# Designs tried in a protein design run: designed miniproteins, single chains, continued (4). Part 101

Each design is a single chain, and the fold is of that chain. pLDDT is the mean over its residues in the fold that is shown.

## One batch from the design tools (miniprotein)

Design m15493
Fold by ESMFold2-Fast:
Structure m15493 (fold): chain A 57 residues (1-57)
Amino acid sequence: RKPTLEQEKAALVRAARELGLSPADVLGGDEAQRAALRREIARVSGVDEAEVTVRHA
């Protein structure tokens, strides 16, 4: 099942801690940081990275 926006936010906070960054820094980060976020969201939700769509808000 695709992660909801709320689940993506929770995964983003977890990914930020994993990378040693604040969530705000990761939200404004470059594409490499977004790629790392997408991988972490996929890992915590148990789906392939290709099934994860990170919003560009």
Scores: mean pLDDT 58

Design m15494
Fold by ESMFold2-Fast:
Structure m15494 (fold): chain A 58 residues (1-58)
Amino acid sequence: KISAEELLEGGLRFAESGAASPEQALAFFRKQVDEAVAAGHLSEEEGREVVRRFEEAL
């Protein structure tokens, strides 16, 4: 059970931590979102929107 908001917050904290480059953080985030969509936790539209918000906040 993972929401779009939880994914976004976690992804942004990871990116801000400096543990990965922005490109790596985005790649990991996209993978997490794709997995959440595949698991039925998010719709494809919700997944696309949260990735877009992540990119804008990065």
Scores: mean pLDDT 80

Design m15495
Fold by ESMFold2-Fast:
Structure m15495 (fold): chain A 81 residues (1-81)
Amino acid sequence: LLDRAAELAEQAARLSKDPEAAEYARRAAERARAGDVEGALEYIDRGLEALNASPEPSEEAIEKLLEAARLLGERVTAEAP
C-alpha cells in the first residue's frame, strides 16, 4: 500500500504544472515510503489545496492524490486502536 500510494503521489507531481503542488506531492511520496502515513496525508492535503487553487488544475493529478489518500487512510484505520 505505501509503495502504491507513493507511486500515485509521484505521478501527481509529474502531472502537475504548478511547482508548489508538485513539491507537496513529491514530499507526500517520500513520507509514504518512510512509513510516515500521517505526514504523507498532510502533504497530500496541501498538494490538493495547491492544485485546486491553480488556474488550470490537473484533474488526473487530483485523482491520483485522492487515490493515494484513500490507500493511506486504509493503512491508518488498520493501525488505529
Scores: mean pLDDT 76

Design m15496
Fold by ESMFold2-Fast:
Structure m15496 (fold): chain A 76 residues (1-76)
Amino acid sequence: MLEELEKAKEKAYELLEELSKYEPKSTVDRWREKVDELYEKGKEAIEKKDSKAALEALTEFGKLIQEMEKKLKELK
């Protein structure tokens, strides 16, 4: 789970870098805030061995990444 969470964070930050080429800073900062919030929640859940909370955080992170990828495709 930690490896999947770290990989999700890396992918999300790559998408944020690409989005910053097309979107204003305020929009990119909103995406970054969501990414950082989900990463923090996921990491805390994993450290506490709360498997349900960790899976929920990973699921929401996956949805966020899909939303960011969709937005980036619409901008290209």
Scores: mean pLDDT 82

Design m15497
Fold by ESMFold2-Fast:
Structure m15497 (fold): chain A 86 residues (1-86)
Amino acid sequence: DEIEREIEELAARLAAAGASPAEVQTVRDALLQAARNFSPEATEQALELARRLADRLAAAKTAEEREAELVAFFQEMAKLQKEEEK
């Protein structure tokens, strides 16, 4: 599955950017849930959010900045989930 391959590539990018194994797994699980439950359009938006997260984590200078980017990502994912439930 092309989407599953992109999720694994994003997981590798997050790990390379300094995300912990637990953080990488949580993001992977969220993206897999999106792929199963969201529309194709919302799934692509979730993948785009994860791509931006990888870029932002790579640019982050402190652990606190990395944590803030992860929190922001999950807040945006929660908004997508609410829109899909409507």
Scores: mean pLDDT 82

Design m15498
Fold by ESMFold2-Fast:
Structure m15498 (fold): chain A 70 residues (1-70)
Amino acid sequence: MDRASALANARRLVEEQAKADVAAGRITPEQGRRLAELYVRAAEAQLDGNQEEYSRYVTEIRRLEAEAAA
């Protein structure tokens, strides 16, 4: 799979998950959009072999998930 196809697939999957979480009342639409964006950026960093960027985005995702759970 080329990089563009891999990122498009990742975006589709995270957007579907965010939509499901919003529909279930677990997160707000704004939180869903932010989480989906961060997941796609993390996937991009992983594809580029940038472990430092990947770890940074994963840390931010965990912070936002904790905020949504509070």
Scores: mean pLDDT 79

Design m15499
Fold by ESMFold2-Fast:
Structure m15499 (fold): chain A 91 residues (1-91)
Amino acid sequence: SLTITSTQNDDGTLTVTVTADLPESQELVVTIRHGGKQAAAPSRGRRTATVSAKMTNEEDTFTVAVAARNRETGGTSPLGSHTVTGKLKKS
């Protein structure tokens, strides 16, 4: 199963955590984009991967793409894509 959660942080960042049950030969790769541009460096994790993107507007929409990566060959298979919207918290 695949689980995607998002948390809006007080520092103006949005954190996305992805958890999946994958075979031992595979790992998670999570990419986050704002429009057509990379919003943060891709994150990798065995069963859980976390990415954080800095918000530049009061409301930003990010695309989160999740793939399974073969740890030996580096080949990737898409698992899903989700849209996440963050809103800046006012201090």
Scores: mean pLDDT 79

Design m15500
Fold by ESMFold2-Fast:
Structure m15500 (fold): chain A 107 residues (1-107)
Amino acid sequence: GVKEILEEIRRLGERAVRAAERGDFDTALRLAEELYRRTLEEAFRLIDQGKYEEAKEVVEAGIEELERVLKTMREKGAPPEVLLEIEIMIGLLRIVLGVINLLLKKQ
């Protein structure tokens, strides 16, 4: 269910933040990429099922967790190119959120 998906996304985000806090930016980026991929896969599955409100919750959770990772990485002095990769993932999820909001207006 959506609750289990949200718990998995939050867990990946927490693990990525902890890696970033240790200065392990390679592990933090890999976990952020896993979180991003999981968020997209689950959001598109929910969209295919017509579950637009649940898809919105999943994408919003993914954005929130990636923004926490970005903030921690920035505070710990991660390289600019690593920060850019997280910013791109956040930007792409915001586009997906925009599409979901348009689909919600057609119900």
Scores: mean pLDDT 91

Design m15501
Fold by ESMFold2-Fast:
Structure m15501 (fold): chain A 82 residues (1-82)
Amino acid sequence: SVRDQILQLQLQILNLLDQAVQAVQNKDYDQLKQTIDQLQGVVQQLESATNQLEDPNDKQATMLTIKSLRDSIAALQALADA
């Protein structure tokens, strides 16, 4: 189902965020950049899946989560580019 797809994408994002944190701790900015690229791809898939939700409230709640994720990715990108 679309809901199962969203849950799997959210789990992938959590794993990638953990990898990004580890890359920052290790000062491995090349790994951080690769992880950011993967995060951006999965977030785009999450947005596409969210657009298939028929309930406007579920769609809005998930879109707010996506906005927060994009803000976090932008912060990680700023660290990678510093």
Scores: mean pLDDT 87

Design m15502
Fold by ESMFold2-Fast:
Parts: structure tokens; sequence; C-alpha cells
Structure m15502 (fold): chain A 62 residues (1-62)
């Protein structure tokens, strides 16, 4: 099991969590702006994180 910790602006944390949950990935808030993501392997974890961050980027551009 791979764990990934990512740091993002606190205001986008709820959106990031929603996108990760929609992708079927387990995630939790460690502290304001820090999220822990758990996946079976690193490739799946990185793909899920990249997809979620891309979706947030699209949201911020709108």
Amino acid sequence: MEKHVITVPEEIVPLLLKHLEDAGVKARVLSPGKIEVETENREEGLKAIAAALRAIGDYLDS
C-alpha cells in the first residue's frame, strides 16, 4: 500500500477530496492544506492525484 502526501491551498481541499472520492481513492485531511492519499500502488495513486489536480485547475480557470 502506497501513501502520498500532497500540499494544496486550503480553499481547494474540499474539491480535491471530492474528486479523489469520485475516483474511488481513499483520502483524508492531515492538516489544513495537507491531504494523505492511500492507493494499492504508486502508479494508481499518481494517476488519481494528477486527474484531481487537473480538474481543480479547470475549476480555478473558470
Scores: mean pLDDT 74

Design m15503
Fold by ESMFold2-Fast:
Structure m15503 (fold): chain A 60 residues (1-60)
Amino acid sequence: MEVEKKIEEAKKNAERRKQTLIDWLKKKYSNDPEKAKEYIERAQKLTDINLKEEIERIKS
């Protein structure tokens, strides 16, 4: 069973996705920094929720 490795990889992937998404949002909303900040905060929360759910699914 590779549960520990899958969890570690999921965390690494979530961190990379979070950073990529933040960079993308900053670029997409470069003309509206307030909107960018709002979406970044929401993206961080959603990423954390999705990671928790993914970890639960890995554990089955």
Scores: mean pLDDT 78

Design m15504
Fold by ESMFold2-Fast:
Structure m15504 (fold): chain A 83 residues (1-83)
Amino acid sequence: SLAELRAELSAQVRALMAPADADAAENQLPDAEQYRLYRPQIEAHLRAKIQLARAMLADPSLSSEERERLRAEIAALERELAA
């Protein structure tokens, strides 16, 4: 059950940290004009993902490896926002 909870949390984190641009655009934004229109929303979504991932780092169910992966993913998302 503890391993099951960790697996579920890891899956949720991976889903949250998927590229927001791809998530927002996939099957919703068929062209570049719509993508540009929704850019502020996409950026807000990226910031929300970072905040949620940081909150998940406080969960004691996470393994050390999962924490390292979360930190790396947060750094990647932060770099994407800065670009």
Scores: mean pLDDT 64

Design m15505
Fold by ESMFold2-Fast:
Structure m15505 (fold): chain A 89 residues (1-89)
Amino acid sequence: SAAAEEMRELLREFGRELGREPLIETLERAYALAAAGDHEAAERLFREAVERELGLAPETPEEERERRIREFVARLEAEMLAWFERRKA
């Protein structure tokens, strides 16, 4: 509970500071689904949100799609870590 509240607050602050509020709101919903045990729904919601953010075409090959999603997630994680470090400086 406390950890979930901390994560939601951090995600909200990150989204607000970097103008990613719609993406973060969707990630919060995906997290809530995963916490409730609906990992398949959480994964689908997350994947759809990332695909929309990247503008991936429906005909994009699965291997390319998975690669682009992984690269986006890694970039988002790096941005979040950099944001966290900046707010402490």
Scores: mean pLDDT 73

Design m15506
Fold by ESMFold2-Fast:
Structure m15506 (fold): chain A 97 residues (1-97)
Amino acid sequence: EAEKRYLKHAAEQVIKAAKAILEGKFTPEQAKRDAELYEQRADEIEASGGSPEQKELAEVYRLVAEAFRAYSQGNTDEAKRLAEEALKKAEEILKKL
């Protein structure tokens, strides 16, 4: 039950981040910082959990990190593609909860 609440909140944060990337409101410096943050969170999720849901969540955090990294490099089309993939996967995680 506590794990389900955590997974739901984490997936909702991914959805929010992915939508923000799609809106393109970041500076390259902001996107770079967020890429590092989401990559760190993905590593922490993988280190702390062995459940299939936690593994899926870690993968989605990595997609958001890659999207922010692509955005910081000026690869906006790639950033949007990765953000759309992360959004879709996060929504599927929410449906399973």
Scores: mean pLDDT 82

Design m15507
Fold by ESMFold2-Fast:
Parts: sequence; C-alpha cells; structure tokens
Structure m15507 (fold): chain A 62 residues (1-62)
Amino acid sequence: MPKVIVEKDLTSKQIVDKARELLAQGIRTATGGASSEEEKEKAVKGAEELGAEVLLLGEGVA
C-alpha cells in the first residue's frame, strides 16, 4: 500500500506541511512521528483541515 513515512520527533507544523506537500503529489495518507502527544493532536487537526489522513507512528516505530 502506498503510504509515506515522515521523520520522527516532528512538530505539528512540520507534519502538516509535509502532509500538504504529499497531497499535492496525489498522496492521501502520510505517517509521521510527533515529538509529543500535544504535537500529535495539533498535527491530526491540521491534517483533517487539509482532507488528509495522518497516521502517527509511536516511539521507536519506523
């Protein structure tokens, strides 16, 4: 299945920016590691506004 994994320990803004770039390329699902639960919540909200599905990876998962 085509999904893109972004880097770990990202801020919500970095995750949303990556999701936006991937959406422009026709990719609808992105995965990434947020640095904290707070950043994770912000990233999910931002991605939902873009119409994207973001799967956030847990600590130590690639």
Scores: mean pLDDT 57

Design m15508
Fold by ESMFold2-Fast:
Structure m15508 (fold): chain A 85 residues (1-85)
Amino acid sequence: ELQKLTPAELAEQIAEARARLAEAKAKFEEDLKNGKALPAAKEEELEKAEKQVEEELEELKKNATPEEVEMAKEVAEAMLEKLKA
């Protein structure tokens, strides 16, 4: 069932993983600011989100060559630079 990923698919997955991490951190900060959540409970949720992102990246490494992962990272960085401009 595991298929070889194209460089475009690798770039999308890495960008998605980074976006999910950023969103999780932003939500945690927002909840703390509003005092709506216990810090310990939200810290656990953030750790789980980070673990899931790491698992996705590890699966990506298992199914792709190091060169493909490197290229995907460069593409993701270029996309982020475009968003900043």
Scores: mean pLDDT 63

Design m15509
Fold by ESMFold2-Fast:
Structure m15509 (fold): chain A 69 residues (1-69)
Amino acid sequence: SMNDELNKAIQELYDAIQRGAPQSEIDAIRRKAKALLEKAMGREFSDTTKDKIIEAHVKNLEIQAQREQ
């Protein structure tokens, strides 16, 4: 589903950041996640709103990872 694709893209973004991937790769994954967010939610967002939503999801994964050691 589109929600599964969005979650996978956010996980991919988190993993890329954690492994210190090149900024160009991180930017490409973030752009993909932002596009999937609009499709999954069925609505348009400003770029700022999309960035904030993706940032919140990445932060949630960070918190979950810290709980798992």
Scores: mean pLDDT 80

Design m15510
Fold by ESMFold2-Fast:
Structure m15510 (fold): chain A 79 residues (1-79)
Amino acid sequence: GGLEKAREGARLGEEALRAVEAGDGKKAVELAKEAVKLGLEGMKGGVVAEGTGAVLLGIGAAVEALLKGLISEEEFKEA
């Protein structure tokens, strides 16, 4: 249910941050998008705290990828 989606989103958000550290901006953005999607689905299922955590991890990874120049501003806006 929502809790499992929120937990999976958090795992993918952490994986996105690892992709940023590895210099893989495309992988980081793809994982970040899925983390945000699963976090929002968890929140809609009533799992607000854990769902919010997954969303923030995903957003953070995408922002770090942009700031490190691993993705363009256009690619970030499409995420």
Scores: mean pLDDT 80

Design m15511
Fold by ESMFold2-Fast:
Structure m15511 (fold): chain A 53 residues (1-53)
Amino acid sequence: SDQTRLQVIRGLLQIEKSTIEMLTERGAVPKEEADRLLALIDQQIQQLDQQIA
């Protein structure tokens, strides 16, 4: 169903957030750039959450 698909996509976005956090801790991504990317991913998760609910 669409609900299951959206939940899978949400999980993938969460993995993407964790990856950005890891890369930032390793110094591969500057914190300011990481904060911007994380904000964009959070917006995508919020949009999906509205469709899942």
Scores: mean pLDDT 84

Design m15512
Fold by ESMFold2-Fast:
Structure m15512 (fold): chain A 98 residues (1-98)
Amino acid sequence: MLEAVGEVRAEGRADGKLVLKGRYTLRTSEGETVTHESETVQEAPAELEGGEGRLVGAAVIRDGKEGEAARFTLGGRVLELREGELAEEAEERLRALE
């Protein structure tokens, strides 16, 4: 069985975009360990457009579980970003759960 465990860091740029930097450790059924790194860029919520905003967060990704997400701090709020979800979509979803 292939197991993947990793950390994703979410950082905002001055241009308002969100950068997700991930480091994943893959473990095979034979006990072999391989580390992979990834970087993706997403658009931040409109409230952060215009520079001088920083989104900072961390997430834990686990193999075989849906709903794993990056968490980041946005204007004093903690948002949870799911895989393939934009920051604005995560914010709206979290507001709907209140």
Scores: mean pLDDT 46

Design m15513
Fold by ESMFold2-Fast:
Structure m15513 (fold): chain A 96 residues (1-96)
Amino acid sequence: KKELLRKAAVLFTAGGIYDAAASLLTGPEAAETYLQAGKLYFESANLDEKAGDKENAIRSYKKAIEAFERALAMDPDNTEAQRLLEEAKKKLKSLE
């Protein structure tokens, strides 16, 4: 479980870096970078959930949702972002 929490923290930090980078980009590059940020936050949240860290899982799922919504705002037809957004929202509801 301690190993999962360390991996989650690294992924959350990486997600934050991609999120910040995406804010400096436009068009398809920004959309893809937000999608990558969302995936990193989502995986971080999944690891926190497996470790029993509900508080950090909720925080990371919320960050994933924000990143996926930004990706979809720039590329509405991205089926991967649509699917991951739905999954992240379901996970968040199950934890609150």
Scores: mean pLDDT 87

Design m15514
Fold by ESMFold2-Fast:
Structure m15514 (fold): chain A 72 residues (1-72)
Amino acid sequence: MEEERRKKARDLAIKSVAYAVRAVGNILEGDVEGAKKDIEELRKIAQEAESLGFTDLAAEIRRIAENLEKLV
């Protein structure tokens, strides 16, 4: 149970980093629509993390999404 929970948290963290990197790339390329889609995916990952009780992880992912949104 605990190992599965840790694996899920790690998977969500890895996904959030991947989408954050993609969003930055899209912003640098001027792809505002692509960046917005990546930010929306970050918000969905944060919601999933919160639903699973990963409150600190969810808060951090939301903070990243909010900061990226300011750049589009």
Scores: mean pLDDT 86

Design m15515
Fold by ESMFold2-Fast:
Structure m15515 (fold): chain A 103 residues (1-103)
Amino acid sequence: MLEERRKENKEKAYKILDEMDWLTPEQKERLKTLIDNGDVVGLIEELIRIAEEKGLPKSVILTLRNYLKMAKELNEPIPPYKVLELFKQLVEDAERLEKRRAA
């Protein structure tokens, strides 16, 4: 059922947020509120803000902005967990590249 999938998608999104241990409790609470409201556009905008505050590479910001554009232009919402999964991957990849350059 669509309702069951929405519940599973929210649980996946919450799990991904909890796995990002570098996020503050206040940031996690704001993101959970956006997920609960189905505000995918607001979720992506908050992730862009967090990425800019963390000083992530311009490529990460541009990828998130492309997702924001798609979320605004698509009639069907992007599931929040997919946005968070992308964000987590972009952060992890950026940290791996930094460690590799420092070595």
Scores: mean pLDDT 76

Design m15516
Fold by ESMFold2-Fast:
Structure m15516 (fold): chain A 76 residues (1-76)
Amino acid sequence: SMMEKIEEIKKKLLEYLSKQEPKGTQEPSPLSPEEIIEALAQMMADLELPESMIPSVLKTLELLEKRPDLAVYAKK
């Protein structure tokens, strides 16, 4: 189901983020990382995007941090 799919995608997004440790400045995000990941997972599940799109979705996560105006497109 969609709910299980969202949870699985969210887990994989977290796993990719933990592997990709950011070097340099540790800047705190204005949004909770869990909220961003959940929104991205919901988007992927709603659009039925394959898991191979996770790297592109992670780039979108970085863009959401840089562009807070884009975060308003998320339901929250």
Scores: mean pLDDT 60

Design m15517
Fold by ESMFold2-Fast:
Structure m15517 (fold): chain A 71 residues (1-71)
Amino acid sequence: GEVPPAPPGGNPMKNASLDEMHAIIDRTAAAAHALIDATVPDPAERDRRIAQLDAARQTAIDSVDRHYAEL
């Protein structure tokens, strides 16, 4: 069977909580935003990519919220 990797030692009990899932999504989105800003030279394309990232972040949050509500 598939064995999940060991959680990091800092806050393992919170890795399954809604708050931690939101924090992971927000940190991932912030890193992706910074990467877009650093790597996309065209301002119009950058704005488009950031808008898509914002939409994806909101979709991920909504998905986690629905999953947690049904848990």
Scores: mean pLDDT 75

Design m15518
Fold by ESMFold2-Fast:
Parts: structure tokens; sequence; C-alpha cells
Structure m15518 (fold): chain A 93 residues (1-93)
């Protein structure tokens, strides 16, 4: 399914953004969101993470999947989002 493909791509990206403890910092997650075309502020991301400075891979995955679904519901293309995720992943390889 498209949802499963997006989930797999996001998981691969988040693994590259994770620190030595397997956690993703607020600043690294914000950087990824901006690379994906999000205009989310650091304050908005901090609120979505319930005031946490670092997210687990699972927390970051569910947050990004929520943002992706919101984008699709607002007229975004799932295929274009997939292509963007693949492009970012390739640039980090």
Amino acid sequence: SMEEELRQLITQLLQLYADEDGLISLSRLLELLHELGSNMSEEQLYERLNGKEKATLEEALELLMEIVKESIENGGSAEEIKQLLQSVLQSLS
C-alpha cells in the first residue's frame, strides 16, 4: 500500500537522522520537516512532541505520518511526497 511505502521511507530517513542513542533531536527533526517542504516552526514541533527535546524513532515516525496524512487531505499528492522522501534519502546516502 502507499501508506506502507511512505512508512518504510520515513523509517529509513529517521534512522539516518537518529543520534548514537537512536533518538532524534528536535532540531534534526525540524531540519527533516523543512527539507520535506513543511513550514512548521520549532515551537509548533516542540508542542507536538509534548515538550520533549528528543523523540524516539517510533514517536517521530507517527508524527511524520500524521503530517503526511494532513498534507494529502489538504490536496497534497501521496506520490509527490513519496518522490520527495526518496530524493532526500538519496541525498543523505
Scores: mean pLDDT 83

Design m15519
Fold by ESMFold2-Fast:
Structure m15519 (fold): chain A 97 residues (1-97)
Amino acid sequence: AKQAYIEHQKKVSTVINELREALLTDDQDAIAKKSAELVELLPEVEDIVAAIPLIVPKASEEEIAALREQLEASPNREEKAKILTQFLIKNKHLLKS
């Protein structure tokens, strides 16, 4: 139980760090790929939303709430990954401030 949890958390942390690097370098292909990987690791909307402050710490609660509504309305994983990608691209400027 503990070992599986630690391995999962390590994978999530790695993808979050890779997403931050992709956002800082404006690598849109990497942002899309890593957003899809994060959604695969975190299939529940609540977990994706909880990861947002770790990727973009300055994102507002209003923007996060809007993201949550879009993710909950999404029919599948591919659509959730697209929504997350668009959210991160829109908010990438917050990492430079």
Scores: mean pLDDT 81

Design m15520
Fold by ESMFold2-Fast:
Structure m15520 (fold): chain A 94 residues (1-94)
Amino acid sequence: MYVAHSTSDPVKGKAGETVTLTVSVTLPAGEADVKVYVGGVKTDASGNVTRTYKEYPTEKVVSKGPYTATGTVSLTATGSDATFSAAGVAVATK
């Protein structure tokens, strides 16, 4: 089993804005099957923190490492401006 993770730089979203964040996770070794989990962390203007994650379809590594898996997450600022970051985790079985 191999696990890689990455976090995007934070971005600001205006009230009512939906931002799409891309995060890339690089695997240092070639693996047959990869599951990518991409999520977001939203901190609103009141300091409330919300975490969401979603799974992407299983990807196969097309060549031995490194391989980069890329996922996206869309986050909406509701009622007030918010700060967003995306986090990606790739899990592979060897």
Scores: mean pLDDT 63

Design m15521
Fold by ESMFold2-Fast:
Structure m15521 (fold): chain A 81 residues (1-81)
Amino acid sequence: MTLAEMRAHQEAIAPRILAEAVAAGFDEALVREALEALRAGRPREEVLALVAKAAGLPEEVVEEAARLFGLDVERLRELLA
């Protein structure tokens, strides 16, 4: 995979995550803010707090879900640049 193909893949993933989250009833503005925080290299705790707010869930529930489903915030950061 070329650098251009990797960048196109990263750009395609972010809109898909946003579309799926909005379809699931998450707040679009907060999901966008969480994705921008992830790309900007903000701490894991800040990113998860924004996701919790977007979902209308307690931060503890989102943190536990991240552990149970193996959500790697640093790996997502790599994929999104």
Scores: mean pLDDT 66

Design m15522
Fold by ESMFold2-Fast:
Structure m15522 (fold): chain A 62 residues (1-62)
Amino acid sequence: AAKEAELEAKAAQAEALDARSRELVRNQDVDGLRALGAEVGPAEQAELADALDEVEARKAAE
């Protein structure tokens, strides 16, 4: 059925988003994380908010 192909495509998009989010967190790129948040849906925005909090906490700890 076509549903499996749709699930695979969504999984690939989620993996790409996670990889990009992780790179932005590693680089402490707050502006990049905010820009990515503007391009994604509400569920992904919640995950990006957690990543933003982590980057901000790391910067504040310096």
Scores: mean pLDDT 73

Design m15523
Fold by ESMFold2-Fast:
Structure m15523 (fold): chain A 75 residues (1-75)
Amino acid sequence: MKSLEQLREEVYSELKELVEKHNLSPEEQKALEERADKLITKAEQSKDPELMAGVSIGVLRIDIAVIKLERERKR
């Protein structure tokens, strides 16, 4: 049984790896961190916080893919 702190660490660890892998700007990183905070808050209120933390990581991966697509499109 993982604490909310451990789930938060897992989400932020994954986010940090994705930021480094995709060379995101500080502004993009901050926006994703704010989104992660909102997703973690919703996960805490769910019946299965561990499952919802996994869903949150999936959503963040999609958000990064969208950011990369928008950046390519604006070029």
Scores: mean pLDDT 75

Design m15524
Fold by ESMFold2-Fast:
Parts: C-alpha cells; structure tokens; sequence
Structure m15524 (fold): chain A 96 residues (1-96)
C-alpha cells in the first residue's frame, strides 16, 4: 500500500539523516564536509520525489486526509535533512 510505503520511506529517511549527521561530526576536512553536503542534497532530492509520488497516489485514491497526515510526518525529516545540508556546507567553509 502507498501509505505503508510512505511510512517505511520516512523511517528509512530518519535513519539516513542520523547516519549523515554522525559522519558530519567526524568530518575533519573541507572535502569530507562537502561530500556529506552533496549526500544530504541527494537525499533531500530523492526523498522529496518519493514523498510527492506516494502522496499523489494516496490523493488519487481519495485518501486525502491520510496523505495530509503523512505529509506532516515527512516535513520534520525534510527540515532535518535541509538543516544538515546547510550545516555541512558551513563546516566545509570553516575547514578551508
């Protein structure tokens, strides 16, 4: 089901953000921090596309209220991913 797939995507995304954040803490060079920024940006793009596709499928099925609830659940994960991207870019500049 599209709702189950979206919940799984959100759970996987939370884990990926945690892993990237731990990698960023350990980054000791501008190159390492920039690689994490690039990975965070790729993650945001991929997760956004997947969320939009699954939400669209739920809305097409008439499950609009469920789609809205899952969109609200996905928002904090996207916010954390974007915050991580900005923090990684900042760290890359600071390590130059």
Amino acid sequence: AHAAALREAIAEARQQVRQLREQLKKATSAEQAQQIADQAKQFIDDFTQRVQALLGALVAQGRTAEAEALAREAEPVLDEGYKLYLEAQKKAKELE
Scores: mean pLDDT 87

Design m15525
Fold by ESMFold2-Fast:
Structure m15525 (fold): chain A 79 residues (1-79)
Amino acid sequence: LEELKKEMDEEIEKEARKSIEDLEKKAQKILEENSDIKIEDISNEEYSKQPEEIRQKRMAERWLKLLPEVKKLLEEIVK
């Protein structure tokens, strides 16, 4: 069990770091491409019906806000 946990922790850390970096790059690119788009205060249902550009920009902003928290969780997993 202990040997399996060590192998899983190593693989999880590697994959998690790669995923976080990919998401950061993707979010930054989306924000750059959609810098001129204004975000409106809308409900979740209305948000799904908004133009793709507005949806992508809001998603990218949420990712950039959440990614620091995900990195903290990754550090906790490594122990």
Scores: mean pLDDT 66

Design m15526
Fold by ESMFold2-Fast:
Structure m15526 (fold): chain A 107 residues (1-107)
Amino acid sequence: VSEEEVEAAVEKLFALLDTDGDGVIHKGLEIRLLQEMINFALNLIGSKVKAKIDGKIDESTIKAVEELARIANVPLEDVKIKVGDKITKEDLIGLAKIFVRMNLIPL
């Protein structure tokens, strides 16, 4: 996956999730949508790991992204999502790489 493809995927994900345009994904509904996208990808690969759809980045969400990274062969060091109530564009880089490698984002 090229850096340009990852950047395009991050911009697409961020535009979809950052509904207020403040440069941060921090609304519970936006985080729930991200969690649903993660679970959709996990279901496609037949994984039983699931993120809790609770509108907060918790350990279940981190484990779900790490499972996707493992299967998509993306280094865990590229996965920068952390427990909390906000996501920046930088935090989405690893997830964007995963979705591009799984052919889930049209570029």
Scores: mean pLDDT 76

Design m15527
Fold by ESMFold2-Fast:
Structure m15527 (fold): chain A 64 residues (1-64)
Amino acid sequence: MSPRQKRAVELAREEARRHGPDAVDFRAIARESGLSPATVRRAYQQALDAEGQALLAQLAQQQA
């Protein structure tokens, strides 16, 4: 993932944390990052999927 995509994902995460996941303005983030809204949305979804998989692996490792 490019540095621009990483920054766009961080902005999307902060917006979701502040205003909820349905309030993320991917078009505004894309404009600030110099990416397309579709690229930002895909990068964000990919990051969420990776984070979810890592969390599940951590939970499995910690189970009795």
Scores: mean pLDDT 76

